# Ledger of designs, part 78: designed miniproteins, single chains

Each design is a single chain, and the fold is of that chain. pLDDT is the mean over its residues in the fold that is shown.

## One batch from the design tools (miniprotein)

Design m2882
Fold by ESMFold2-Fast:
Structure m2882 (fold): chain A 70 residues (1-70)
Amino acid sequence: KKKEEAEKLIAKGKEAFRQGNYEKAIEHYQKAIELDPNNAEAWLNLGMSLLALGKTEEAVEYFNKAAKLL
């Protein structure tokens, strides 16, 4: 159930990202990680959203977390 809820949040995050709402995308991805911290896709997409906001150092940290899960 928690993994299914995380997948729905990832889908909402992707939609927010497509709309250019990177802050809302980050919020959805953070909630997904709280439910399923081993979901590499959520960490990767969180990093991409931070990169879109110019937060390069934070983005790199989350990309490294995603890489460790793969």
Scores: mean pLDDT 85

Design m2883
Fold by ESMFold2-Fast:
Structure m2883 (fold): chain A 77 residues (1-77)
Amino acid sequence: MLEELRRQAEELIKRFDELASKAKEMGNDELAERIRSFAEKFRERVEQALANGDVRAAQITLEAARKAIEEFEKELK
């Protein structure tokens, strides 16, 4: 279970990096910084949840990150 959640976290971190790079490429430095800031907070929270074996906290954090990615994707259109 924790290994699967860790893998999902790594996939989401990669997706945030891709979105931040795309925002910067499009000339939206402000959006790129917002995406990076969110990704840093997400990483801290998910790493803490996984370190504590808190599956529920990890799942909630992953779901929040997925919703944030959807919103950032909308801003990039």
Scores: mean pLDDT 84

Design m2884
Fold by ESMFold2-Fast:
Structure m2884 (fold): chain A 95 residues (1-95)
Amino acid sequence: MSLEEKLKLYIEQAEKMLEFAREILKNTTDPELQALAQSAIRTLEEAIRLAKEMLEKGEVTPQEFAVFSILLAGAQYLVDLLAEKLGLPKPEFKI
């Protein structure tokens, strides 16, 4: 699998996480959950932006891919924490 193909799959996972975080933000009145959801949303939006920029340039450097992977891992941690605090099963996002 090419880095480009792998990046496209990770964008799909990031977009699913983003939707999950946005739904929590809409439906919660808990300030802590709102703050966690907002942090997850910001991190995911930045990761998706970087990934799309790499695809538009037609080149994926190992350095840019590493930054994307770190952002995505951080967002996954926040999404898992949101799910745990809500008593929901952790979303099965493959990162």
Scores: mean pLDDT 80

Design m2885
Fold by ESMFold2-Fast:
Structure m2885 (fold): chain A 96 residues (1-96)
Amino acid sequence: SEEQKKAGAELLETMAELAELRRRLAELRERLAGDPEAVAELEATIAELRAAMGRGARAQQSGDLEKIREALEEARAAAERAREVARRAEELLRAA
């Protein structure tokens, strides 16, 4: 259906954003290697993004519109949390 195509396309776009956030957080983790609390938060956030991407891929393969919509909502929430974690990590780097 057209709704399924639209939801699937939005999920793929959001998953691409999660992949970019994972790369950004991994770089921040390397730069903050001397801060174990910052590293732990970044690693937990990277794991959350990886889990959301896995759920998104499974939802896409299921072809179930409701599962795709649920995965999209979860992926968008994970992206927003990851952006906030990245902002805090970048602030720590500026303070050093």
Scores: mean pLDDT 89

Design m2886
Fold by ESMFold2-Fast:
Structure m2886 (fold): chain A 111 residues (1-111)
Amino acid sequence: VSPEELKQKLLELSDILQKSADVLEQAAADLRASRDGSFADHEAILQAAADQMAKAGVGKHYADTIRERAINALRAAQTSAEGADAAAAVLEQEAQNFRDSAEKAKALAES
């Protein structure tokens, strides 16, 4: 792989991670907006987010792992609203991790 090809791949990775962070932040907002919804409504939001991340280029296994962590937070809560907030917090943390990784990939590409 040439240095130019490596730079291009790092920029593509940064774009994928930024788009995935956008998906997670939107899903977290949707969960918080639907706090009075059912567990099934919250699971549907998480499934849609995982599907969108996989389509953005994040490996399906990684997207599914994030979904499972958020679902576990939903199931551990005493109320649907508390579960929505807990799942949203998981997605917000994962979005920040993706933002940090995207910035690092972009910096390496521009070096």
Scores: mean pLDDT 87

Design m2887
Fold by ESMFold2-Fast:
Structure m2887 (fold): chain A 55 residues (1-55)
Amino acid sequence: SEAIQAAVDRGLALAAAGASLEEIREAVREFLLKQGYSPEVAEWAAEETVRLVAA
């Protein structure tokens, strides 16, 4: 859960710096994949981060 929160926080920081939604999704996904999370969890967290940014 801490790694997922860290990935989301990274995505939100990228959004504040002007990153695109695609860049945010990729950054969150890659971070979680490198931490050993499944592709399904990584993609879910990436989509949630993008949803939060786009809201």
Scores: mean pLDDT 84

Design m2888
Fold by ESMFold2-Fast:
Structure m2888 (fold): chain A 61 residues (1-61)
Amino acid sequence: EKEERLKRADELIAQADKAVAEGNYPEALKHYAEAAFLLKDVDPERADQVIARAEAINAAM
């Protein structure tokens, strides 16, 4: 349950970071948004960090 959400969020963040490295910002934003959604109920502080990262990427586009 909580462990599954954390693991899935970690996978999505890794995919988003890879997409950023590849210059695929729309894909990165999609993965960050899904990760933040999974984290909001189990780790809200980390969800806020992911949202801030997505906002920074969007501002750089």
Scores: mean pLDDT 82

Design m2889
Fold by ESMFold2-Fast:
Structure m2889 (fold): chain A 82 residues (1-82)
Amino acid sequence: SLVDEIIERLKKAYNLTPEELEKARELLQKAVDIAENGSEEERARFAYELISRSFGSPKDKMIASAALTALARAELERRERE
């Protein structure tokens, strides 16, 4: 899955704790779900929330960036399947 692909890249690139990886997985899964099943408004609102989180800690910024990437990739993959 897209979530598993991004999580494996985060594991290789960053020394994240199991708790940080779990939080990342939860956000990535939410991003994919919103991209697949959400409205345009829900996608925009979620993207805004992730951008807001990127002004937090360095780890929050990294996780938010990964979730934004997942949202964008899942949206593109959904459109390609149509």
Scores: mean pLDDT 79

Design m2890
Fold by ESMFold2-Fast:
Structure m2890 (fold): chain A 65 residues (1-65)
Amino acid sequence: MEAEEAELERRLNRALGLLANTDLPLAEIAKEVGFPSLATFSRAFTERYGLSPSEVRARIRAGQA
């Protein structure tokens, strides 16, 4: 649990699940998975997945239309 990258990946994987399976606001998802702010969460998520959390949610919502 000392590997920051492994812990970060776990948090981001949980966030991805919340983005796919819930309608929680991005700020609430950031808080729920342990990020201090939406900005910090968005940056970490984008670095890991190549897309921002808002962009991922927009793509999920586009499939709903």
Scores: mean pLDDT 77

Design m2891
Fold by ESMFold2-Fast:
Structure m2891 (fold): chain A 70 residues (1-70)
Amino acid sequence: AEEYVEKGKELYDEKKYEEAEEYFKKAIEIDPKYADAYVLLSLLLKHLKKYEEAEEYFKKALELRPEWGE
């Protein structure tokens, strides 16, 4: 999961947003409890102006890590 998140971050920095989205989604598929992947996907989706989807993934991150919402 971490490998896919790191690759997604690299793609985001290169402004390859669609490829970054695929890698973050792949990280979630491999480890559905990997809260960092949900946060990063949420931030990417906000950049793409997909606000409703971004909110859903961010809520999932907070469900996995309630302490991040404090």
Scores: mean pLDDT 78

Design m2892
Fold by ESMFold2-Fast:
Structure m2892 (fold): chain A 59 residues (1-59)
Amino acid sequence: SMAEELRRRRLEVEIKEALGRMKLALAKLFNDESAEELLREAERLLEEARRRLAELEAE
């Protein structure tokens, strides 16, 4: 259904955003220690996205 499709697309965007932040944090880690908090946020967001994806799979 359309609602299910939209939900999946939103979840994919969330996962990709988390991965993007993670890569950004890694790049900053080579230059600045202040990226430490950003890296933790990316990890937490990625874990949340993974949980939501598992929930979607379970239906």
Scores: mean pLDDT 69

Design m2893
Fold by ESMFold2-Fast:
Structure m2893 (fold): chain A 81 residues (1-81)
Amino acid sequence: SIKTAIFASGAVHEGKVDLAVRYAEELLKKGEEKMAARILEKAIEVDPNNAEAWRNLSKALEKAGDYKKSEEYRKKAEELE
């Protein structure tokens, strides 16, 4: 939708990182891993210490078949906890 496109294109700001992460989690549940990954990448650009964003990005990449980046980002999430 339009809201997803805005988030994915870089409209994620510090005060909305948690909302972006929650929306990406819903997209992952629906199997929209590419859209979820784009939103999570923008969330991490704004808040690189958000462990939940790294964890969900790892899951999105795993579902998309990028196992190497999935493992790297899972480790990043673990380091932030």
Scores: mean pLDDT 76

Design m2894
Fold by ESMFold2-Fast:
Structure m2894 (fold): chain A 68 residues (1-68)
Amino acid sequence: SAEEYLQEGKRLFAQGRYEEAAEKYSKAIELDPNYADAYLGLAAALAHLGRLSEAGEYAQKAEELRAK
């Protein structure tokens, strides 16, 4: 499920495995394109990977979704 991928992403992120965390967050988004927490997780992981432009885009998407 999307939630299972989000939790796996959080686990990997906590371990400093940012590339793998980004993959899991992306899978959560594939299953639920309105999953704001998955976009926030992806943005955070991408920021740690130095992919700041992409991180900003996903953070913006999360903000739009959390605004309902």
Scores: mean pLDDT 87

Design m2895
Fold by ESMFold2-Fast:
Structure m2895 (fold): chain A 69 residues (1-69)
Amino acid sequence: GVGEVERATRAGDVETLIAALSDPDPRVRRAAAIGLGLLGDPRAVPALERATSDPDPAVREAAREALAT
C-alpha cells in the first residue's frame, strides 16, 4: 500500500518503488512515481516513461514530474 511505498522511498529502495508502479491501486502508483522522482535513480527511467501513459491522470503527472528533474 501507500505506507509501504513511503517506507521504500525513505529507504532508497528503487526496486520496490519500480514494482509499485504496476500496483492495481492508482494511489500506490502515484506515490511510487513521486518517490522515484525524489530518489532520482536512472534505473527508474523506463518504468516512469511507461507510467506517463497510465490511465490515471495524477499518476501520469507524477511520472512526468519525476522525469523532468
Scores: mean pLDDT 87

Design m2896
Fold by ESMFold2-Fast:
Parts: C-alpha cells; structure tokens; sequence
Structure m2896 (fold): chain A 55 residues (1-55)
C-alpha cells in the first residue's frame, strides 16, 4: 500500500464515522506520514480507522 492510498483509506474511514471533510483530510495526512516513517500502510490504516471510529 502506498502512502497516498493509506491517506485515501483514512479519509474514507473518517467520513464513514461522521467526521467532517477537514478532519478526514487531517487524519489522512497523519496516516500518510506514518507510512512514510516506515510503518506498513496496512498497519497505519488499521490504527487510524480505530481512531476515527472512536472519535
């Protein structure tokens, strides 16, 4: 998974959880940064999805 794909998946998860588009974009940036820092895209997406659902 690319960092950009992780950002898109994060945005979709945030929007599905009822967060605003602005919050979804911020969450997408965070997951992208995690992938660029060396985390797997799958792990970053799973962590962010849990965070979005908890919000």
Amino acid sequence: MTAEEAAEAAREAALAAGLSEEQAEKMGRGWKDMVLAGLSGETAVAMGRRDAEAA
Scores: mean pLDDT 72

Design m2897
Fold by ESMFold2-Fast:
Structure m2897 (fold): chain A 61 residues (1-61)
Amino acid sequence: SAPSPVELVIEALQSEEVPEELLEQLKKADRRHVLPWLEYALKHGNEKIQEKARIMIEALE
């Protein structure tokens, strides 16, 4: 089955890069469910996780 918004965020943060397809799926997901997890990653993640979270938040515009 299709991954949940939380699963998409976790997968993107764990991968070496943020694939364009994942960004598209995040844009289509309910931003209210995605943004809190990305903001948590920005505040509590390591440097690589924080950078990926910034890219994803920016892409969600």
Scores: mean pLDDT 72

Design m2898
Fold by ESMFold2-Fast:
Structure m2898 (fold): chain A 81 residues (1-81)
Amino acid sequence: LVERARELAEEAVRLAREAVRAAAAGDAERALALLAEAERKLREAIELYLEAGDEEGAREALRRVVEVVRAGRAALERALA
């Protein structure tokens, strides 16, 4: 469970970073789709960490992804303005 959760969290970070790049390039539709996919993977990762009893792993994954998702959302808001 923990290994799978870590893989999903890392995938979510990668997708969120791609969303930031897409938004910066003016591709708001792609950025939104990538952010939605990142959020789904993050949610699954957190659920798996919690099922495994690794609450600290869940918090660390959340902290890592929240910063990238926040940046992606800010870039998307700018692209939509």
Scores: mean pLDDT 78

Design m2899
Fold by ESMFold2-Fast:
Structure m2899 (fold): chain A 94 residues (1-94)
Amino acid sequence: DKEIEELEKSGEKWVELARLYLEKGEYRKAAEAAIEALARDPNNAEAGYLLAKAAYLITGDERYKEAAEYFKKYLETGNKEDLEKGKSLLTHVV
């Protein structure tokens, strides 16, 4: 099915899985699903937010909390500077 193939390529399916795992407290599985989404679309800010939030809950590292805040700002404003700051923080810690 072309729609399923497009969802897998775009990472949308993995974003949904990451959200569900995060809600269930399965933080490592949430991070893994978010990484799969980012592997398909490195600019997927929702996947970046979910990865950063899951990583913060696993590690307590404040840099992940800061990364999550930048991805959230981008999702609210569309400001590419916030997206790039979030990505930069994840690159230095993951």
Scores: mean pLDDT 79

Design m2901
Fold by ESMFold2-Fast:
Structure m2901 (fold): chain A 54 residues (1-54)
Amino acid sequence: ALTAEQRAEGIARAREIVELAQDPSTAAEAERLGREFGARYGAATAALVREALA
């Protein structure tokens, strides 16, 4: 389980990655960061990304 602080940081980081993914020049970097994000947050990844897109 994530603390409220870890969840807030994860959501903010997911938003940054989503923004980078929208620019073709940074899409490859966003993909790499997305893999790192998934490794770091594991099972919480989908929930954090869903919150970031809300």
Scores: mean pLDDT 81

Design m2902
Fold by ESMFold2-Fast:
Structure m2902 (fold): chain A 80 residues (1-80)
Amino acid sequence: AGLEAVKRVAEALLEEVNKLDLDPKTRQEVIDALQRALDAPSVEEAKAALTRAVNIVLQKASDEEIDRINLAMERAAAEA
């Protein structure tokens, strides 16, 4: 686990975000946060960026979309 696991979760969330019906500004804010997680040099920075992306998605996505995202993230974390 560690940095690779966080980045794997960020990659899974980025793929799922591309399937969400989000407005362009919100979509870009989530993508920017996920890219920061992927580019982060430390686990702490990667987790902070991933947490930001997740919080934005949770405020804007439907319950069904949130369930789908949670399953994708859980699977990515388990395979890390």
Scores: mean pLDDT 80

Design m2903
Fold by ESMFold2-Fast:
Structure m2903 (fold): chain A 88 residues (1-88)
Amino acid sequence: GLEAEIVAALALMTLSLAILDAKRQGNEELAKKLESYRDGLAEAFRAGDIPKAVELLREAAKVMEEFGDTETANILRNLAEKLEELAK
């Protein structure tokens, strides 16, 4: 439904902003990892593969946490939880 589409849009936007910030800070390794997760997430949403989208969001959250961005990690985990609940 519309709520799932909004969560998907927010997830993609959150990753795109994190990519932009990583590039701005010169962290090319983080930017490339996040681009891979964003592209995989977009494909998962296109395919309607919610379990894969949840997996990718949780993996991206772990990467953000490992690079010290706990705020973005928490946003990504919350979006994964919302998608999982909406898939019920």
Scores: mean pLDDT 88

Design m2904
Fold by ESMFold2-Fast:
Structure m2904 (fold): chain A 84 residues (1-84)
Amino acid sequence: DLVLELAIAKSDIRYYEKKLKENPNDKEAWKNLGRAYLTLGEIYYKLGKKEQAIKYFNLARDYFEKAGDKEGVEKAKELIEKVK
């Protein structure tokens, strides 16, 4: 259910953004925001919304870079190139 997947991804984003307001240097929150935006990008790509997908994959890459998650950065870059 794409609608349910979208709702869960948005809920995760709200949760980890709240965590970052309480602890701005929370690397786990940055990493989880990266994962949530990666999922959101894939959902928008499935919906045929290519520009929104690229936007969310770029956000995912930026959060993975802040978290020091090299695997996450490479995955986000791979998805950006795939959808271009």
Scores: mean pLDDT 87

Design m2905
Fold by ESMFold2-Fast:
Structure m2905 (fold): chain A 55 residues (1-55)
Amino acid sequence: SEEVLELVVEAIRNALKAGVDEETIRKALRHYLTEKFGLSEEEAEKLVDEALERV
């Protein structure tokens, strides 16, 4: 949903500000989305990609 995408964008912005690299952010968010929201690896990857385009 748009609401989840906005939260992921905010999380990415905060992590980048803290000096975390993009690859680490991608890995952590994909894991979180699959584990907590039950998304497939493909769905999680697409959501993270969309969020990164908005950052």
Scores: mean pLDDT 83

Design m2906
Fold by ESMFold2-Fast:
Structure m2906 (fold): chain A 66 residues (1-66)
Amino acid sequence: SSAAEQLLAELPATLAELKANGDPELLQKFRDVVVPALEKALKSSDPAVVAAAKELLARIEEFLAE
């Protein structure tokens, strides 16, 4: 599995935990690590991976900047 697939599997639980904590430094670090990995997933040849990456990226952007 790619790093993007691993992130996609773990990301919903991680986002829920970060939201519960409300720590802006954790949110920024999460963005700095996760967004590049999701950007790579968006370039995947698998349309299911691309769709999942788009959904998760949208949720991250919504979470960090409403």
Scores: mean pLDDT 70

Design m2907
Fold by ESMFold2-Fast:
Formats: C-alpha cells, structure tokens, sequence
Structure m2907 (fold): chain A 63 residues (1-63)
C-alpha cells in the first residue's frame, strides 16, 4: 500500500541518519523524516512518497 511504501522510505532515512557521519546528509535525513511523518499523520501518502523519494535523491547527490 502507499502507506507501507512511505513507511519504508522513512525507515531508509532513519538508517541513513543513524549511520551517516556527514552533517549535511544527517540534516537532510532528519528534515525528511519529520516532514514525511507529518504527511503520514495527515493521510497524504502519495505526497509523502514523492517527497521522501526526492529527499533520498538529494542525499545521494550530497555523497
């Protein structure tokens, strides 16, 4: 489901936040988690997925 996909993307960001030593990567992951969780609470699953995928893409460009 869209909800499960969004939750998996948030877990990917949590792993990045926990393992990364780069301050910019950690900041982007933290912001992504917070906004992603807020969108999930609002039931905006598709918007959460699109935002979280974009956040992961940005993080990959920072590394």
Amino acid sequence: SDKEEAEKLIEELREIYATSKDAAVRAAAHDGIEKGEELLKQGKYKEAIEFLKKTLEVIRELE
Scores: mean pLDDT 86

Design m2908
Fold by ESMFold2-Fast:
Structure m2908 (fold): chain A 67 residues (1-67)
Amino acid sequence: MSEEEIRRLAREAAEAAGITDSADVMKVTQAAYDTARELEPFLSPEEVRKAARDAAEKTAQEIADRR
């Protein structure tokens, strides 16, 4: 999974949750990145993409719920 794809998934998740703060967008991006890199040796590319998206969406929702 490319860094560009991770950044795109994170941006889409942040935008869907209404997150515009750069620090919060970075947290969403970091969650997707860390999840993708940790799981990449163990899962298929499709499963890694799903896990990264799920992590981004979960982190974005947690930030959104805090406001």
Scores: mean pLDDT 81

Design m2909
Fold by ESMFold2-Fast:
Structure m2909 (fold): chain A 66 residues (1-66)
Amino acid sequence: MAKEYLKKGEEYMKQGKYDEALEHYKKARDIEESAEIYLNIAKVYALMGKSDEAAYYFKKAQELKK
């Protein structure tokens, strides 16, 4: 379920395991597209220093909120 992947992604993010967190957030996205999931993906990319990817997913999150 998408919610389970979000929870696991948050746990990996807290541990600084950004690649693992990103994998779980992307699995959540594949089940359900939501502003929350895209925002979490954007945050992981920002922490990894991937500013272009972070901006892309942040924009997607904003579009889904409207």
Scores: mean pLDDT 82

Design m2910
Fold by ESMFold2-Fast:
Structure m2910 (fold): chain A 64 residues (1-64)
Amino acid sequence: EETAFNQALNIAAKLAQEKGTVDVDVDEVAERLIAMGFDEKTARELAEKAVKTLRDAVKANTEG
């Protein structure tokens, strides 16, 4: 199920790039995953994990 998490990460990254911010709405990512055929519970969990992972990665790159 790593493929499902990678889909969530890709959606979160695209939304961040489109909006110019890493503060991506978890509900927006979850809605896109549901549209792809994921359960609401699974989509929400994946969206939260993906948004957190993206935010943590950006913070690590800006540490100085």
Scores: mean pLDDT 76

Design m2911
Fold by ESMFold2-Fast:
Structure m2911 (fold): chain A 61 residues (1-61)
Amino acid sequence: SDEEIARIRAEIAALFPQASPEAQRRVLELMVEAEESTDPAERLRLLREALKLAQEDVAAR
């Protein structure tokens, strides 16, 4: 789980500079919510949503 979280964060970091400003804002909101979450499962879910959003935004260009 910790390894999976680290992998997802690394992938988000790689995609983030390539994302639109609007997508960057939404990704940051999801990542902040994940950091504030006390539930490991919810933190992982939010990080997966952030990654998916970044991937979809970059792919749409």
Scores: mean pLDDT 84

Design m2912
Fold by ESMFold2-Fast:
Structure m2912 (fold): chain A 55 residues (1-55)
Amino acid sequence: SESEIKEQKEKEIEQLEKSREELRRLLAAETDPALRAQLEREIAKLDEIIEELKA
């Protein structure tokens, strides 16, 4: 049903947003330039996925 599809999407978005916030916390504490770049790339990937799910 429409309600079930909406609930599934909302749960997926919530899980991805939690993962993104965790990566943002790690990035805020990270001083290694190579690891910072890796974290920024992973955050950007999650941003794209979340944006697509919200569309």
Scores: mean pLDDT 87

Design m2913
Fold by ESMFold2-Fast:
Structure m2913 (fold): chain A 72 residues (1-72)
Amino acid sequence: MEKLKKLVKEIIDTLNKMKEATTPEEVRRYIAEILLKVGEIVELMFEAMKRGEDRNKILETVKKIVEEELKK
């Protein structure tokens, strides 16, 4: 859970930086960084599902973390 919160925060921080990007090369780097972190979140969710955790509970947890980080 702590790692998931960190990844979500880092994605949101990167999205905010991307809004101020002045070159296509900067935008490309930020997109690549976001995609890498999204991949890590997907792997964390998949491992939780493999452990028999409820899919809906995993999705609700991710949604809650995203909503909490977006409010900051």
Scores: mean pLDDT 78

Design m2914
Fold by ESMFold2-Fast:
Structure m2914 (fold): chain A 68 residues (1-68)
Amino acid sequence: SVEEDLEKIEEELSKDPRIKVERVGKDTLVITTTLPVEERIGLVLRIIGDYPNLEVSVSGNTITVKGK
């Protein structure tokens, strides 16, 4: 489910101190990073590849992941 997928993403990303994760409701995850642009792009592509049922949007240092 979307909720379980977001929980897995939150658990994995919270291991990196450069990444801050906030859950907004049941279907949305807001990720704030201090990662370089190249690493942010890699992270976004990894999420899209692993979770094609999730919508990913990027604004500066913020990545928003949401159920479709």
Scores: mean pLDDT 83

Design m2915
Fold by ESMFold2-Fast:
Structure m2915 (fold): chain A 63 residues (1-63)
Amino acid sequence: MPKVIKGYNPETGKEVPEAANAAAGILYAAAEKSEIRPAEEEGELILTVDGEEYLVENGEDFL
């Protein structure tokens, strides 16, 4: 089951889609092997990093 990537504003504690996409980008760039594929729902992506799958719920803004 893919893990969901979430980002939070450290001052307010609320979810920030922009921070989630930044975290996904860092994981993607740091990995030796990474892949991106469409998820089952529209607008979502599955990011595979070193054999682990992560769900990016804001896939439109990731690329």
Scores: mean pLDDT 63

Design m2916
Fold by ESMFold2-Fast:
Structure m2916 (fold): chain A 61 residues (1-61)
Amino acid sequence: SEERRRKLKEEVLRLAKEHGLDLTEEEVDEAIEELLKTNPNPTAEEVLYMAVVLATKKEAE
């Protein structure tokens, strides 16, 4: 479980870098926690999307 979460986080951060996104580990963790409320096994792409949505909402107020 913890190893899968760490691998997921690393994969999301790698995808973010490939897309030129400056996401932090904390933002990725927050996105994973939000997705875990509705999906126990989120994909890296789903986490990336959620992290971007959450970051955009905070920036837009």
Scores: mean pLDDT 79

Design m2917
Fold by ESMFold2-Fast:
Structure m2917 (fold): chain A 61 residues (1-61)
Amino acid sequence: AAVRIEAVEEDGEVVLHISGAGPDSPSARAAHDALGRFLEELAAARAAGERVPPGFRAVLE
């Protein structure tokens, strides 16, 4: 399955909506796992006060 990324500006933030990667194949699951880990690292970095660009957020659909 193809991964689709759309950038939308919401309330002064750029939100990346990540969708389209189905869990129906090993490669699709690996892509989901990698995206989930990346999003968790971004959330952890933001919570720890590390420099994540203000107004950037990612959402996995």
Scores: mean pLDDT 63

Design m2918
Fold by ESMFold2-Fast:
Structure m2918 (fold): chain A 71 residues (1-71)
Amino acid sequence: SNQQSAQNQVDNIMKAEGLKTIEELAETLIERKYFPDVLEEVGRQAEKAGKYELAEKLYEKAKEVRKELEK
């Protein structure tokens, strides 16, 4: 499933880059314009952690990247 694939990508990125927090992960993904599904998955994790401002930034970036890819 797309959600499970995105979760696996998140885990792989965190391990490869040595990231330990959702904030570090979010900064890395936003800066590098990662796949929209991955940005949205981290956004959902941020919401569950009560980090609504971080989740909003991730969702906005996912929409931006999606718009670029659909052209």
Scores: mean pLDDT 78

Design m2919
Fold by ESMFold2-Fast:
Structure m2919 (fold): chain A 76 residues (1-76)
Amino acid sequence: SRAAEEERRRRKAELLRGIAEGLRLITEAVIKIAKERVKNASEEEKEKFEEEAKKLKEITEKSVEELLKEAEELLE
């Protein structure tokens, strides 16, 4: 039935949103741990870390946006 298909889509949307939240939390944790490990490094190494951290955040946000878009499309 249509109602059963709508329920299935809602559950899939919830799963995708959960994965998106998880990806953000993992990326945040990885950056925090890596930042602690480079706190006593040279200024050049810290600067390179900030550039790599920015790239990782950008990749993560693109993946999150794609997952959230798929979830929104399922709820339409």
Scores: mean pLDDT 86

Design m2920
Fold by ESMFold2-Fast:
Structure m2920 (fold): chain A 111 residues (1-111)
Amino acid sequence: AVPSREETLRRLDVAIRALDKAIEEIKKSPKLTPEQQQKAVDMLEKAREELRRIKAELESGRLTPEQALDRFNQIAVKLGNELMKNLTDEERDEVFSILNRATAEALAEAA
């Protein structure tokens, strides 16, 4: 089933807000060194910019909701793979913990 344009925009907004929150929390994490913080932030900022482009293209009518959702899913998979490949187990656990909290907060604000 294809979500509505409004529903797809809401999902993109939640994801972008979750990444914004996660980036700020990673920068303040006492469990990560400054180098580890920067590495994680760079990956999340890249994903956030890709999501912002999808949102802009959906808003302009260049993408359908189905196409926007497909690209969103591709970005999520790519980010997950990059985190798994480039982070140690300890770094990954902290980053995923932060992402899970940020996502829960963004979803609660959207409800």
Scores: mean pLDDT 88

